Designed miniproteins, single chains, continued (3). Designs and how they scored, part 22

Each design is a single chain, and the fold is of that chain. pLDDT is the mean over its residues in the fold that is shown.

## One batch from the design tools (miniprotein)

Design m8737
Fold by ESMFold2-Fast:
Formats: sequence, C-alpha cells, structure tokens
Structure m8737 (fold): chain A 63 residues (1-63)
Amino acid sequence: SLKDKIKELAEKNDGLISTGELVKLLKEAGYSDDEITRALSEAGVGGYPRISLGEAFSVIDKL
C-alpha cells in the first residue's frame, strides 16, 4: 500500500522522509501536483524539506 511504501522510506532515513521523495511516491500513486501541494499545505508541512512519518500520514489523510 502507499502507507507501507512511506513507512519503508522513513525506515531507510532514520524516521524522516524527504518531501521530494514523498511527492514522487504520491505522483506515482496517481495524485496531481495541485492535490499534493494542497495536501502538504493543509498538513502544515508545505515548506519543510524533511518531515516525520506522522506528518507524511497527515498529508495522505488530506488527499
């Protein structure tokens, strides 16, 4: 699942996820740039270069 891919990405990076890598996974899952940008903004992490697993799940919950 998408959440499992995100968990694996966090595990490889000591619990943190690059926002760029998260955006890449969301695009591969079929989300548009506009949907992703809105979800990042609504989750409060739109300007962050790296986010926690919990913050990444908050982004998913906004999609």
Scores: mean pLDDT 83

Design m8738
Fold by ESMFold2-Fast:
Structure m8738 (fold): chain A 96 residues (1-96)
Amino acid sequence: MEELRELIRELSLVVDDIERAIELLEKIDEIDPELGLLALASMIYRQELRGNLENAERLRAWGVERYGEERLEATLEEVRASGLPPVVLLEQHLQS
């Protein structure tokens, strides 16, 4: 859990460096694939909320390759429907 918390904290600080975000997401996925998918979906949602659709699409393209379109879209819909800030969703998962 400590390593996952550090990775999530670093990911929360990424604004526009999508290559860095992908590096962190790969590390999270290697430890906890379910959290990796949730972290990716949360980061896509954060980029959408910021109006940075190019960054959202780059993350989505990576996620489709890794998790498949159906699983990614289902998780994105859950994240969007939650009404919670992306960082809060990730913190709640870490506290469980």
Scores: mean pLDDT 78

Design m8739
Fold by ESMFold2-Fast:
Structure m8739 (fold): chain A 56 residues (1-56)
Amino acid sequence: MNEVEKRVVEAETTRLVEENRDLSDEERLALVKQATAKAPEEAKEYAIEVAKRLLE
């Protein structure tokens, strides 16, 4: 992914995690996986990485 694509993935993943703070870490990770289901594999992996960093 280029820098612009990475920023978009980071922003959307952060938004999903922050907006759903009342859910468990597992539930928020599941939401990120669902939101990226149709995305390219590289974007899915990056979104999951970002989500895991935010959930620690």
Scores: mean pLDDT 79

Design m8740
Fold by ESMFold2-Fast:
Structure m8740 (fold): chain A 73 residues (1-73)
Amino acid sequence: ARPPIDVEALFNAFDFDGDGRLRAELVAPILEEAGVTLSEADRAALAARLVDGAISLPAFAATMRELGVPVRA
């Protein structure tokens, strides 16, 4: 089983702009670091939750939980 990931710490490490949002292109590397493999459907679901090509911390944490990824945030 995957250990729960600290989504807030991981998100903040990749939030280079400090604006509380992650760009779409950074989401996949973060999930790969957390040991998460996304299906085509999972990628589509994530894309649908992006606003202007970015995702906020609470939306990212909620999406991870909805995809069944164990998270701590």
Scores: mean pLDDT 70

Design m8741
Fold by ESMFold2-Fast:
Structure m8741 (fold): chain A 85 residues (1-85)
Amino acid sequence: DELEKRKKELEKQITDIMNQIKTLQSMSDDQIRDYVKQKTGDEDLSDEEVRKIVREEVIRLTAEALRKIGELIDIELQERKEKAA
């Protein structure tokens, strides 16, 4: 079943993204700074610049998760339609 395979793939991707968001939200200020340093290679970033980078990353990840949740809903609706036929 192609729909069931796609559904499982999307569920895994959503879970992975949500775990990334949770990790970022649970980080201390020091851990956030280290994360941004590793990602950008820039050690001279201000607290404001670090917060901006993390905020933009969380927004990006949230948008991606919402897009995939929408795809999952579409698949579930399609499965219901096929089972009702």
Scores: mean pLDDT 80

Design m8742
Fold by ESMFold2-Fast:
Structure m8742 (fold): chain A 71 residues (1-71)
Amino acid sequence: SAEQEAQKILDEGDREATRLVIEGKYDEAAEVFLEAGRKAADILNKAGQTEKADEVLRRAEHAAERLRSLA
């Protein structure tokens, strides 16, 4: 399903961003979260799940903002 595809992208992005955070690379981690969120939201939007897509993108944007404040 589109939700499963989106979740796989988010899980992969989370793992990669977490690795970058451990290394103190907060700006790079923020970029990874945003890219994963945008890709996941696009999949959900194409499936007509606009509310879920909006939520996913909002969470990614907030996570990125928090990380950039630490850089």
Scores: mean pLDDT 86

Design m8743
Fold by ESMFold2-Fast:
Structure m8743 (fold): chain A 76 residues (1-76)
Amino acid sequence: GLVERARELAEEGVRDIKEGRELMAKGTLEDIKRGIGLILRGIGLLWEAHLLGLKDPEALEIAKRAAKEAGLTLLD
């Protein structure tokens, strides 16, 4: 269902953003490039979860919590 899909997208999105931030912190050009790519992918996944949330209040709360965990208050 929508809630299950929102959880999958939210978990993957948060993971990608956290991993991307850790790569950027390593400070090599290659790690920074990879880190930026993961952060952008994670933001896209959280946006997809948020769009599912427009149809289901439980899915919306999942997306909002994930965005907050990732440090993205703009998705609230």
Scores: mean pLDDT 85

Design m8744
Fold by ESMFold2-Fast:
Structure m8744 (fold): chain A 66 residues (1-66)
Amino acid sequence: MIKLKESAVKALKARYPDREIKPEVTEEELRQIVEDDINDMKELLKKRNFKAKIASVEEAIEALRE
């Protein structure tokens, strides 16, 4: 099990209120969440015309874990 940072859990819950975001996840589950989040973020940034640097899946996973 991987423990997510409290701030990461809060941010993901705010972005995905209908999705079950647990503070402890498996590595596979975390990878799925991160991949989905990156894809959704790319779509949102494009739709809202924001410029932002998007981390790789591996970098995002390290940023989210305790």
Scores: mean pLDDT 71

Design m8745
Fold by ESMFold2-Fast:
Order: sequence, then structure tokens, then C-alpha cells
Structure m8745 (fold): chain A 66 residues (1-66)
Amino acid sequence: KYEELFKKYDLDKDGVINREEFLKAMSDLGVPEEWEAAVFGIIDRDKDGVLNFEEFKEFLEALGPL
């Protein structure tokens, strides 16, 4: 089920979500704007500016049932 959301936001079709795609996903999921930079920084442990599917899924699971 999370794979469908990941594919929706993977606009570059490279198998990762960049910052802009992630911010769009956070907004769609109702994450507060003040949390966006902090959340992305925590999830992007490698500081490479992209999130893989596992990191994105972990974030969604942390939000609980939607």
C-alpha cells in the first residue's frame, strides 16, 4: 500500500523521493509545516537529499493509521 504512495511522489522515476516530492507528500498527509525541515533532516540520515522507499515507509508508519 505504501508502494502506491511512493510511486505517486517519485516523479523522477529513479526509485527515490527528492526533497520537493517529499514535502508534497508531507503536505498531502497533513504533516505540520513547521515539522517539514526537521523531519526531512532526521529521515535523510545520509544527507544525500533523497529518500529511499524504506525511509519513506518508516515515516508513514510513524504517523500511525491515516
Scores: mean pLDDT 70

Design m8746
Fold by ESMFold2-Fast:
Structure m8746 (fold): chain A 99 residues (1-99)
Amino acid sequence: VSPVELDREVLAALALIASAIARMNEKEGGEYTKKVAEELDKAAEAVSQGRFDEAIEHLRRAIKIAEEAKDKYPEIATDMENIARNLLAEVERLRAEAA
C-alpha cells in the first residue's frame, strides 16, 4: 500500500467520524448538524476515490454551513468548523503529495 493510498483511507475515515459526531449532536444543532454531516459524508467518499478537488469543495461547504449556524449554535458550530478546517488542510496536503 502506498503512503498516499493509506493517508487517503485514514482521511476518509476521519471525515466519516466527524459526520457521525455531527449527527450525534442533532438535538443541539438541529438541521444544521445534518447538513454538515451530509457534506462530510460526500467529502469522505470523494477522498476515498482520490477526487481531492471535489472533497475540498464539500469541506468548504461544511465550513460555510458551520459559520452560518454560529449565531444559534455557537459551541457545536465552532467545533464543526474547526474539524472541517483541519480536514481541509489535510486533504490539500494529500493532494499536493499525490501530484
Scores: mean pLDDT 81

Design m8747
Fold by ESMFold2-Fast:
Structure m8747 (fold): chain A 102 residues (1-102)
Amino acid sequence: DELERQREEARRGIELGRRAREKLKEEIDKATEEGKKIGEEARKKAKENPKESPLILSLGAMEAASITGDMLVKASKELRDQLILGGLGRDTLRRLDRALAA
């Protein structure tokens, strides 16, 4: 059945997208943890060097933003196709369900 084949392909896309969303959440959690570590190290250095504290904190914030941003961009690029397939699969199932309900 061609309709069952289309449903199976859509479900495969949804499953790929689900796994990609799970992996993206893991990468967001990793980026958040890395940002916290950079922030904690910057705060420690700032306490040990109060004269340069504003510069140390600013550089730490910039480093955290750069590193976490790069991590998220990389994860998004690696998972982009799977996330798109998940969206397309959901749209296909919604269209098929509407056609069968009519």
Scores: mean pLDDT 83

Design m8748
Fold by ESMFold2-Fast:
Structure m8748 (fold): chain A 107 residues (1-107)
Amino acid sequence: MKVAVGISVPDGRVEPGKEATFKVIVTNLGDEPAKVTVKVEVYVDGKLIKSFEKEVELAPGQTAEIDVKVLVPEGKRVTIKAKVYVDGKLVSEDTLEIGPDGRVRRL
């Protein structure tokens, strides 16, 4: 099954000390409808602070966007992980890191 996931930062920047909305973007690149489970984990300095799962059904070529609201603490590192499962199997993942200066890095 070809399913892609990516994490997007609105407006391309994050301000330390403020809440930001991140978008987890999931696309079905296959030729069949897919029921996918998206698991999102948010870490601050390596500690898990938020975790949730969402099920979405995607037709071939369809994209779903999931908003993730995160307070970005000043002087701390935030890591956002998105994992996509189909039939209980991990098929795609993306990890985004925000440094203490608000700099965004893909891992």
Scores: mean pLDDT 81

Design m8749
Fold by ESMFold2-Fast:
Structure m8749 (fold): chain A 59 residues (1-59)
Amino acid sequence: GEADERRAEELLKKYGITREQVAELLESFSEEQVIELLQREGGLSEEEAQLIIDLAKKY
């Protein structure tokens, strides 16, 4: 929904990640691997990583 998309955009800004970078990761890695990468390298929770991935998949 719109609220989830706004939350995902705020998380991208907070963690210094671009939507394009997440989309590029999804081309090379599975969704589960991208979640794990965002958690380890970005410091995101699983729920935050899922919101960002869902937003990136819409492009």
Scores: mean pLDDT 81

Design m8750
Fold by ESMFold2-Fast:
Parts: structure tokens; C-alpha cells; sequence
Structure m8750 (fold): chain A 95 residues (1-95)
């Protein structure tokens, strides 16, 4: 159901908030790519839900994630995160 999907998305956002610098620094490049793939899937679901509060929270959380870990990310990973942030911003402006 939509409500179950919203709760699953909220859980994903909370999991992303819990990633510390120390935890991220310990991830292998493969584990970082897997994490970013999971983040992309989360963003796709948030955009489909068209929930303004979830879009605003995801935008804030993902923007802070990028700012905190920017020095640890490859140029390709930074570009993908910036693209995901732009998609959230565009969808929020549409609502």
C-alpha cells in the first residue's frame, strides 16, 4: 500500500541519516557504490510518492550527506548525488 511504502521510505531516510564519517570512511569502493545504488532507489520511490514532506526531508538529508562526505567520494559519485538532489528539487518545485 501507499502508506506502507511511505513508512519504508522514512526508514530508508533514517538509515541514511545514521551514516557517520567514520562508517563511510571504512566502506570499500564497492560498498560505497552499493550504498549509492540504494540511495538512488530510495530517491526514485520518493519522487513517485509525490509527498512534499518526504521530498523536503530527503533533499535536506541527501544534501547534508554530500556535504559531509564530499572529500571521500569520487567525481562520478558526486555527480550522481548532485543529479539525485536536482531531481528532488525539481519534483518539490512541481508540487
Amino acid sequence: SREELIEAVRAGIEDLKKITDELFEKLSPEEQDQLLGNVKGLVDKIIELEDKELLEEALEVLSRFLEKHKDLLSPEQIEELEELIERLEEKLEEL
Scores: mean pLDDT 82

Design m8751
Fold by ESMFold2-Fast:
Structure m8751 (fold): chain A 76 residues (1-76)
Amino acid sequence: SERSEKAAKLVGLTLRAIGNILEGDEEGVRRDLFEAVKLAKESGDPEDIAMVKRLADLAEKAGFTEIAEEVRKELE
């Protein structure tokens, strides 16, 4: 189903985003987090939104504060 396809893609983006955060790849973090925001907003699933918020928290702890703030604002 479309929902299952979006969920699978969001999981893949989550893993890639974590990798980019750990490597310090700012461009990769920005790209992956905003793609995840788009998918979470399209799904409307509170669990998907919560997962993207947790990614933003991880990015902020790694020093990507501006990206994390932009992501949180998009999820309002």
Scores: mean pLDDT 83

Design m8752
Fold by ESMFold2-Fast:
Structure m8752 (fold): chain A 89 residues (1-89)
Amino acid sequence: SAGRARAIAVLRAAIEQIRRATTKQEVYDIAVSALLEVMSLVDDKEVILAAIGAILRLIGDMLDPSLSLEEFKATAIEELERIIALLEA
């Protein structure tokens, strides 16, 4: 579907932006904004629930002072890649 294809494109663009981010706040803002946009583009309950779960985990990681920028980028990218996999299924 057009919404699904657009959602995948949004997530792929967000992954590239996350790779270039220089702060945890930038990683968080990019990832959450992409996930919220995906939720507006799809009516798939499984994808919506997975995106909500990803947002909650990103909040937890953002609040964890022991997590480095590099570790947070890796976990944020992994969360977005999981949503892409669901959209491609």
Scores: mean pLDDT 91

Design m8753
Fold by ESMFold2-Fast:
Structure m8753 (fold): chain A 76 residues (1-76)
Amino acid sequence: MLSAEEEQLLKRTALEMVEAAEEARAAGASDEEIRARLQEIADRTVGTIEDPEVRARLEALLRRLIDNIMAALRRE
């Protein structure tokens, strides 16, 4: 399980991703461009984690979050 600090990092990253996706969509970006932008945010975030097990866990959670954000944008 994630620590309280790791969970806060995930929540902050999730908020940044949602805001970035909304801004990119408003600017007329394609789904591919939005996904690439979210992947850049995910890669930066996991790159700050020194523990390889925690990094792998966060990477998996962030990839799932990207899929969820893209699905939500398609519905709205």
Scores: mean pLDDT 81

Design m8754
Fold by ESMFold2-Fast:
Structure m8754 (fold): chain A 87 residues (1-87)
Amino acid sequence: MTPEEIRELVRAHLPVLLAAVERLAEAVRAGEEVTELGREDAAIYEREGALAALAARLARETGDESLLGLRTEEQLVEALVELALAE
């Protein structure tokens, strides 16, 4: 899989991943039961937005805390491409 193919895949799925974080925040606001990690992700979303919450979730899932420093969607795309190439 080329870096270009990985970028296309990440960009195609990024809106779905961001929407999933937004749905967690909506569920918490609606008083629905969520996991403790889901509640933490929702709290980051309310403070810092969907990108920061997604970056925190991915940092936790991959063990790569460098993702926590990301500020743009393009930075997140490139970081995920690098992680996929390291696999």
Scores: mean pLDDT 77

Design m8755
Fold by ESMFold2-Fast:
Structure m8755 (fold): chain A 82 residues (1-82)
Amino acid sequence: SAIQQQRQDMQQIGQLMQQAWANAGNPDVVAAYLYQIADIMDRMGFSDQAAQLRQIADQVRQAQTTTQVRVYLDQAADVIGS
């Protein structure tokens, strides 16, 4: 059902966010997880949030410190929860 699919997609997003936080010291890995979350959100019909997440992922790839990556992950969490 659509409700079960949405629940599964949200659960997958949660797991990908946990993996991103666990890998905050590796910007390329974090960006890859954020692009995956964006693709899931786009398929769910959250195209504006997906576009914002892709922009955040692009910024993460340019990040020079783990602290900066964590700031972007906080921004990504806000987008996902909007």
Scores: mean pLDDT 90

Design m8756
Fold by ESMFold2-Fast:
Structure m8756 (fold): chain A 61 residues (1-61)
Amino acid sequence: MERAERAERAAREAMRRAPIDRFYVTPQPREEDQEAGRRAAEALREAAEEFGRPTEVTVGE
């Protein structure tokens, strides 16, 4: 089957359009969605780290 590429593409598109299986609760986190979350977390971490540094100025009490 030389048109496997087209068949695969059609299958993927059909799957993406099809609704999620109600019987199986398998929320597959898309790579894109996970990447976005990771980016946000990293940005937040960097901000926290920069803000946390002043705390080492020896506040004590």
Scores: mean pLDDT 54

Design m8757
Fold by ESMFold2-Fast:
Structure m8757 (fold): chain A 99 residues (1-99)
Amino acid sequence: MSEALRRFLVGTPEEQRKILVELGLSEEEAKKIVDAMDEAEKNPEYRDEFMEARQDLLLDGDSEEALNKLREVLKKIHPELQEAIDKAFEALREKSKAE
């Protein structure tokens, strides 16, 4: 798992937005994704799935499988953000593979 992905998962909403903008998202897209993550934590329907996916990314080391799970949870909450979510998570994945 890359430092950027770890910082994104444990960072404040402000730090999360900054990381997404550095990865090529607009300020508006970054804010919507960060707001979606905050909403997922507070939404009783998706909270358990979101928290499990986030914990898996921090603990299991299989960042690709857990990253896909987290991405799918966010797309269930905000289908209209699918393109922005896919763009953000593909950028985070590619950053993790960079040597």
Scores: mean pLDDT 75

Design m8758
Fold by ESMFold2-Fast:
Structure m8758 (fold): chain A 55 residues (1-55)
Amino acid sequence: SSMQQQIAQLQAQMQALAEELGRVLADPNGTEEQIAALQAQLSQTLAQLKALQAQ
């Protein structure tokens, strides 16, 4: 179904964002702004995933 496809896409996006956040956190040139932006995107993606799963 389209809902299952959307859930799979959001899960893949969360994994990619988590990996990027891990890279930025390990990088001595990583900025607080980059970390905050990635955390905000993860929170938004998680909220969307939970909304779809609550149906």
Scores: mean pLDDT 86

Design m8759
Fold by ESMFold2-Fast:
Structure m8759 (fold): chain A 93 residues (1-93)
Amino acid sequence: MEKVRKGFELLGEAAERVAAAAEQHDPTLAQKVRDALNEVSKAYRFGTVEEFLKKAKEAHELLVSVARQIDPELAEEVRKLTEEAIKLFEEAV
């Protein structure tokens, strides 16, 4: 339980940072980031383990891609946060 909670805290922090930065440039990118986080949460509650991990990886790829378009330093911090989140999710299942 604690690993999944910590993973969602890290993923949520990454998503919030990217969405806040993206909203100033393109509100559509900010919405895509929020939608990706919601898809991970939905897959965790209602999907299979494989679906959950797939959605977590898709969110990681999207968040890093969006962050890189805005700020390369933000992209590296987001990459670290999301990689740690995925590792925690994989260890929890």
Scores: mean pLDDT 85

Design m8760
Fold by ESMFold2-Fast:
Structure m8760 (fold): chain A 80 residues (1-80)
Amino acid sequence: ERRKKGIENAKKILKDYIELAEELGAPQEVLDVLRKAYEDGDLSKFLEEVGKILEQRGETDLAVEIFRKMAEKIKEEAEK
């Protein structure tokens, strides 16, 4: 129940970040991984896979900023 609710809230946050990443000009490869994570609801694997893709592309600064904001929002929702 709590886990399912957390996944739903995480998906909402992730959707907002997909839109933000598109506005910031994130690569299509990264956007595809974000959308897949949204559909699957698996944030643990998502953070690891997107980090690797952005590191390989040399866009680590963008990855760090997106992940930092996502982590803050997920933590905020988990504490409620």
Scores: mean pLDDT 65

Design m8761
Fold by ESMFold2-Fast:
Structure m8761 (fold): chain A 80 residues (1-80)
Amino acid sequence: NPSAERGRKLLEKLLNLPSLDEQVDYAAEELDLSPEAVAAVRDALRNNRALDYNGTPEQRERAAEALSLVVLAQLKKEEE
């Protein structure tokens, strides 16, 4: 599953980034997110709420992937 392998590699990289902004920026670059998708992911993370983004289906899917991976990276860092 290419998406699962990409997600795993992306998560590993995110765990080594020191700030939330750097994690979002890296995920945005790797998943080719539009500026609007990046803003939606940042807003969801800042407000601890669901992703609110009305882009294309592909951009919505990638934004949701970026959000879930950044959240997972934050949760894993809190365990350490």
Scores: mean pLDDT 78

Design m8762
Fold by ESMFold2-Fast:
Structure m8762 (fold): chain A 68 residues (1-68)
Amino acid sequence: GEAEEKLKKAAEEAKKYVEKLLKENPDVLKAIGVAISGDKIAIFYETKEGLYLETIDLKTGKVERKKL
């Protein structure tokens, strides 16, 4: 259904964003987890400086980063 197609697109965008994050940010050691909720993606990742949370709004393109 349409909801299933939207979820697949969100999952593909999340995967693409994680791959780009790891490729462009050599200080990122690993992605720990990814959560998708509606039009938002939350990525937990580890760097040599500690744990971070990055939240992406798929409607606005707004990105927020927080050190944990």
Scores: mean pLDDT 75

Design m8763
Fold by ESMFold2-Fast:
Structure m8763 (fold): chain A 94 residues (1-94)
Amino acid sequence: SLEELEEEAERLEKEALRLYLRGQHLIATNAPREEILAVLEEALRKLEEALRVYKEIKRMAEEQGDEEKVREAERAIESLERLREEVLRQKAAV
């Protein structure tokens, strides 16, 4: 159901944000390069999983004619894609 997908997407987004914040902490504390990269790569995987689920939510909402849910999914996708680009930029700088 859309509700189940929304719950999954929110959980994955929360996990991605937690990993992102941990990555920021490791960078700020000059942790070993290998530890920083490992956490950033985990953040990227969770961001990609969240994006996949939000794209499925958007598709299902479009099929159901739920314009409000389509807009909500689009905003989430845009936000997560921006965060993904930020993580990729940080990974390249390490």
Scores: mean pLDDT 89

Design m8764
Fold by ESMFold2-Fast:
Structure m8764 (fold): chain A 69 residues (1-69)
Amino acid sequence: SDQERAFKAAGEVQELLKEIYESKPEILKDPKFQELLRQATEAAEAGDWKSALRYAEELLEYIKEELEK
């Protein structure tokens, strides 16, 4: 289900947050990072798991790209 996939993506974000804190804490202040996190959270709170999944996956891709710079 979209909800289960969204929870899995959220778990992957949590793992990457640990790496961000240790390696590139400046990502936490990035406006795009903050906006994607906000959109994913708001969608999840509204029960819109399809949108929550989409934003969580976009957030994961963004974090991975920033960590590789």
Scores: mean pLDDT 82

Design m8765
Fold by ESMFold2-Fast:
Structure m8765 (fold): chain A 94 residues (1-94)
Amino acid sequence: SEKKKEEFKKELEEILEKLREEFKRGGVPEEVTEEVLEVLKKVGELLLEGKIEEAEELINKKIEELRKKGAYTLAKKVEEAGKKLKKKAEELSK
């Protein structure tokens, strides 16, 4: 359904905006914020295309990278956002 795809895109934008505000409030550097949000945007695009496995691989790689750098709070936020996006993407089949 085109309406479901539009709803998903709107929710993706809302998730990205909320994370941007939260990261700015938390003192996360703008460069790091933009890098994380770009990955989540790509994950959302893959989910819209039905490429669930590729989306999961992309987000898990970013979570692992953040954990390796000691950015555990950011890694948890990315994981939570990815789970929310995946749940919303399941509605595209309805």
Scores: mean pLDDT 82

Design m8766
Fold by ESMFold2-Fast:
Structure m8766 (fold): chain A 97 residues (1-97)
Amino acid sequence: EEERRRRLFDLEVEMALAEIEIAVTKLSYKRLDKNDPNYKKQLEENLKILEEVLGRMRRLYDEAVELDAPESFIQDIRDLIKYVEELIKEIKEELAK
């Protein structure tokens, strides 16, 4: 039980760090100037960050399910994964233009 609580806390910390990285990346993306010569390179850099975060979030989801984490926490992870997937799709569509 104590070990499970420690592991759950570690997962909550990992989620908080992922949320911060996603928020910073989204702010970076929204501030990009389409007329900047480096625009596409900056999109690719943001995409790489989001894909790495998505991989971490999927691992976090698996670990949370295995630990029987509170359903509210598991749902928050699902919602964040979906949000990141939608943001990745948006950036990929922008890169294809």
Scores: mean pLDDT 88

Design m8767
Fold by ESMFold2-Fast:
Structure m8767 (fold): chain A 75 residues (1-75)
Amino acid sequence: MEEEEKRKKELEKRIEELRKAADELRKQGDTASADQILRYVEIAERALKEGNLELAEQAVDTAEEIKRLALEELK
């Protein structure tokens, strides 16, 4: 119902924010977390291209959790 296109746009926006977060973490010296986030971003982008919204959402959720933990450790 409520548009798959809208879900895709929301996931694309979350992916964009994750790319920005990875860049910030890398600048702060957390290359390991940045690389992990980007790896899940690549999985999410591939899943979106293949129409697998569930896998894309799971990959984005995992990347966001990595971001949250990394940012907590930097405080």
Scores: mean pLDDT 82

Design m8768
Fold by ESMFold2-Fast:
Structure m8768 (fold): chain A 72 residues (1-72)
Amino acid sequence: SEAAEKGALSGGMAGSRAAYENGATPQHALDAVARGSEAGYRAGEEGLTPDEAAKKGFELGKQYGIEEAKRD
């Protein structure tokens, strides 16, 4: 769905950005992308609008990026 696609894109991009900004290794940055994309995709599939899914994906992706960076 459009909501799942926008959620996944937003979550993955936010995860990548937050991970790199906080000094994550490339491997942990990829983990952040995967976690953020999955969370945003699920938000869309669970019935959020595209904008709501994108926002939820962004917030969760950012959180996951920071978490993955702390593993380094």
Scores: mean pLDDT 87

Design m8769
Fold by ESMFold2-Fast:
Structure m8769 (fold): chain A 63 residues (1-63)
Amino acid sequence: SEKEKALNAISLAEALLPFSADPASVKQFIEAAKQYFAEGNYQGAGEAAEPAVILALTKPKKV
């Protein structure tokens, strides 16, 4: 379902947040996704969470 898809995307983005070289931008997308989710807009939540995941994977923090 769209709700489960949105929850999974948000959870993945939050899990990847500490490994991102750009945590501020990732956090902004996560916050937007959570706002859409709170409004019942699960499609919008998923769409907002996807950029957070992509950004975290594209610009990972190196140890």
Scores: mean pLDDT 79

Design m8770
Fold by ESMFold2-Fast:
Structure m8770 (fold): chain A 77 residues (1-77)
Amino acid sequence: MFAEALQRIEDPEAREDGLVGVAAKAVAETSGLDYEETYERLVELLREGYSLKEAARRVGGKEGEEAAMEAVRRMEE
């Protein structure tokens, strides 16, 4: 458990985990979806080569895309 978590922190994917989590929460709240399910869908789409913006749109539509991008923007400020 802890060793697996530490390896994920060293991976390039783990560096984006915070952004994906923030985006997933925004999409879930805006679209009335479950957070865990939304997070898993975003991660899967990112692994398929979609951008976070495109992934958010595919999960939550245009409203999900806008909510995710606004949440990510606020986190990066």
Scores: mean pLDDT 71

Design m8771
Fold by ESMFold2-Fast:
Structure m8771 (fold): chain A 84 residues (1-84)
Amino acid sequence: SEREEILRMIGLVLRGIGMLLDAEAIAKKYPDNKELQELLAELRAARAALVAAFRAGDLEAAEAALARAEAAYEKMKELAKKLE
């Protein structure tokens, strides 16, 4: 149902917010690391796409945007580990 799709989209948006907060914390810890700053920009772009998909009611676009955000976030975590 449309209601179930809306609830799933809300879950995707909340997950995106959590990843962005963690990603911003990582980027602030390494402000001179250009690759981390570029990955943060990619995560922010993906999160904006997720919000746009949510507003349009497009679950497939929302899932694609979240997957893009998750990919950037995982790369940020791996880079942060190498810098410790």
Scores: mean pLDDT 83

Design m8772
Fold by ESMFold2-Fast:
Structure m8772 (fold): chain A 84 residues (1-84)
Amino acid sequence: GAAALAEQFIALLVGRGIISGTEEEIAKVRELLADVDSLAELRALREELITTLQLDERQKRLLDGVLALSEEEFRALYRRIVGE
């Protein structure tokens, strides 16, 4: 569901060094992704994510790498980051 996707995406953002994982950053991502339950919907929010998290050019490239993942690749990367 949307909550599970938001938590997985936050783990990827922190694990890939896109964000520092502050409570403020995490709260912003959770609010933005409250009704997002697919990677296609997540990709549609690319510009809003960039603006909300104030991403620089390097962070944008890392984000684009995450957003380019398939469902299977996204789950595999999440499992690697959390040690599963």
Scores: mean pLDDT 86

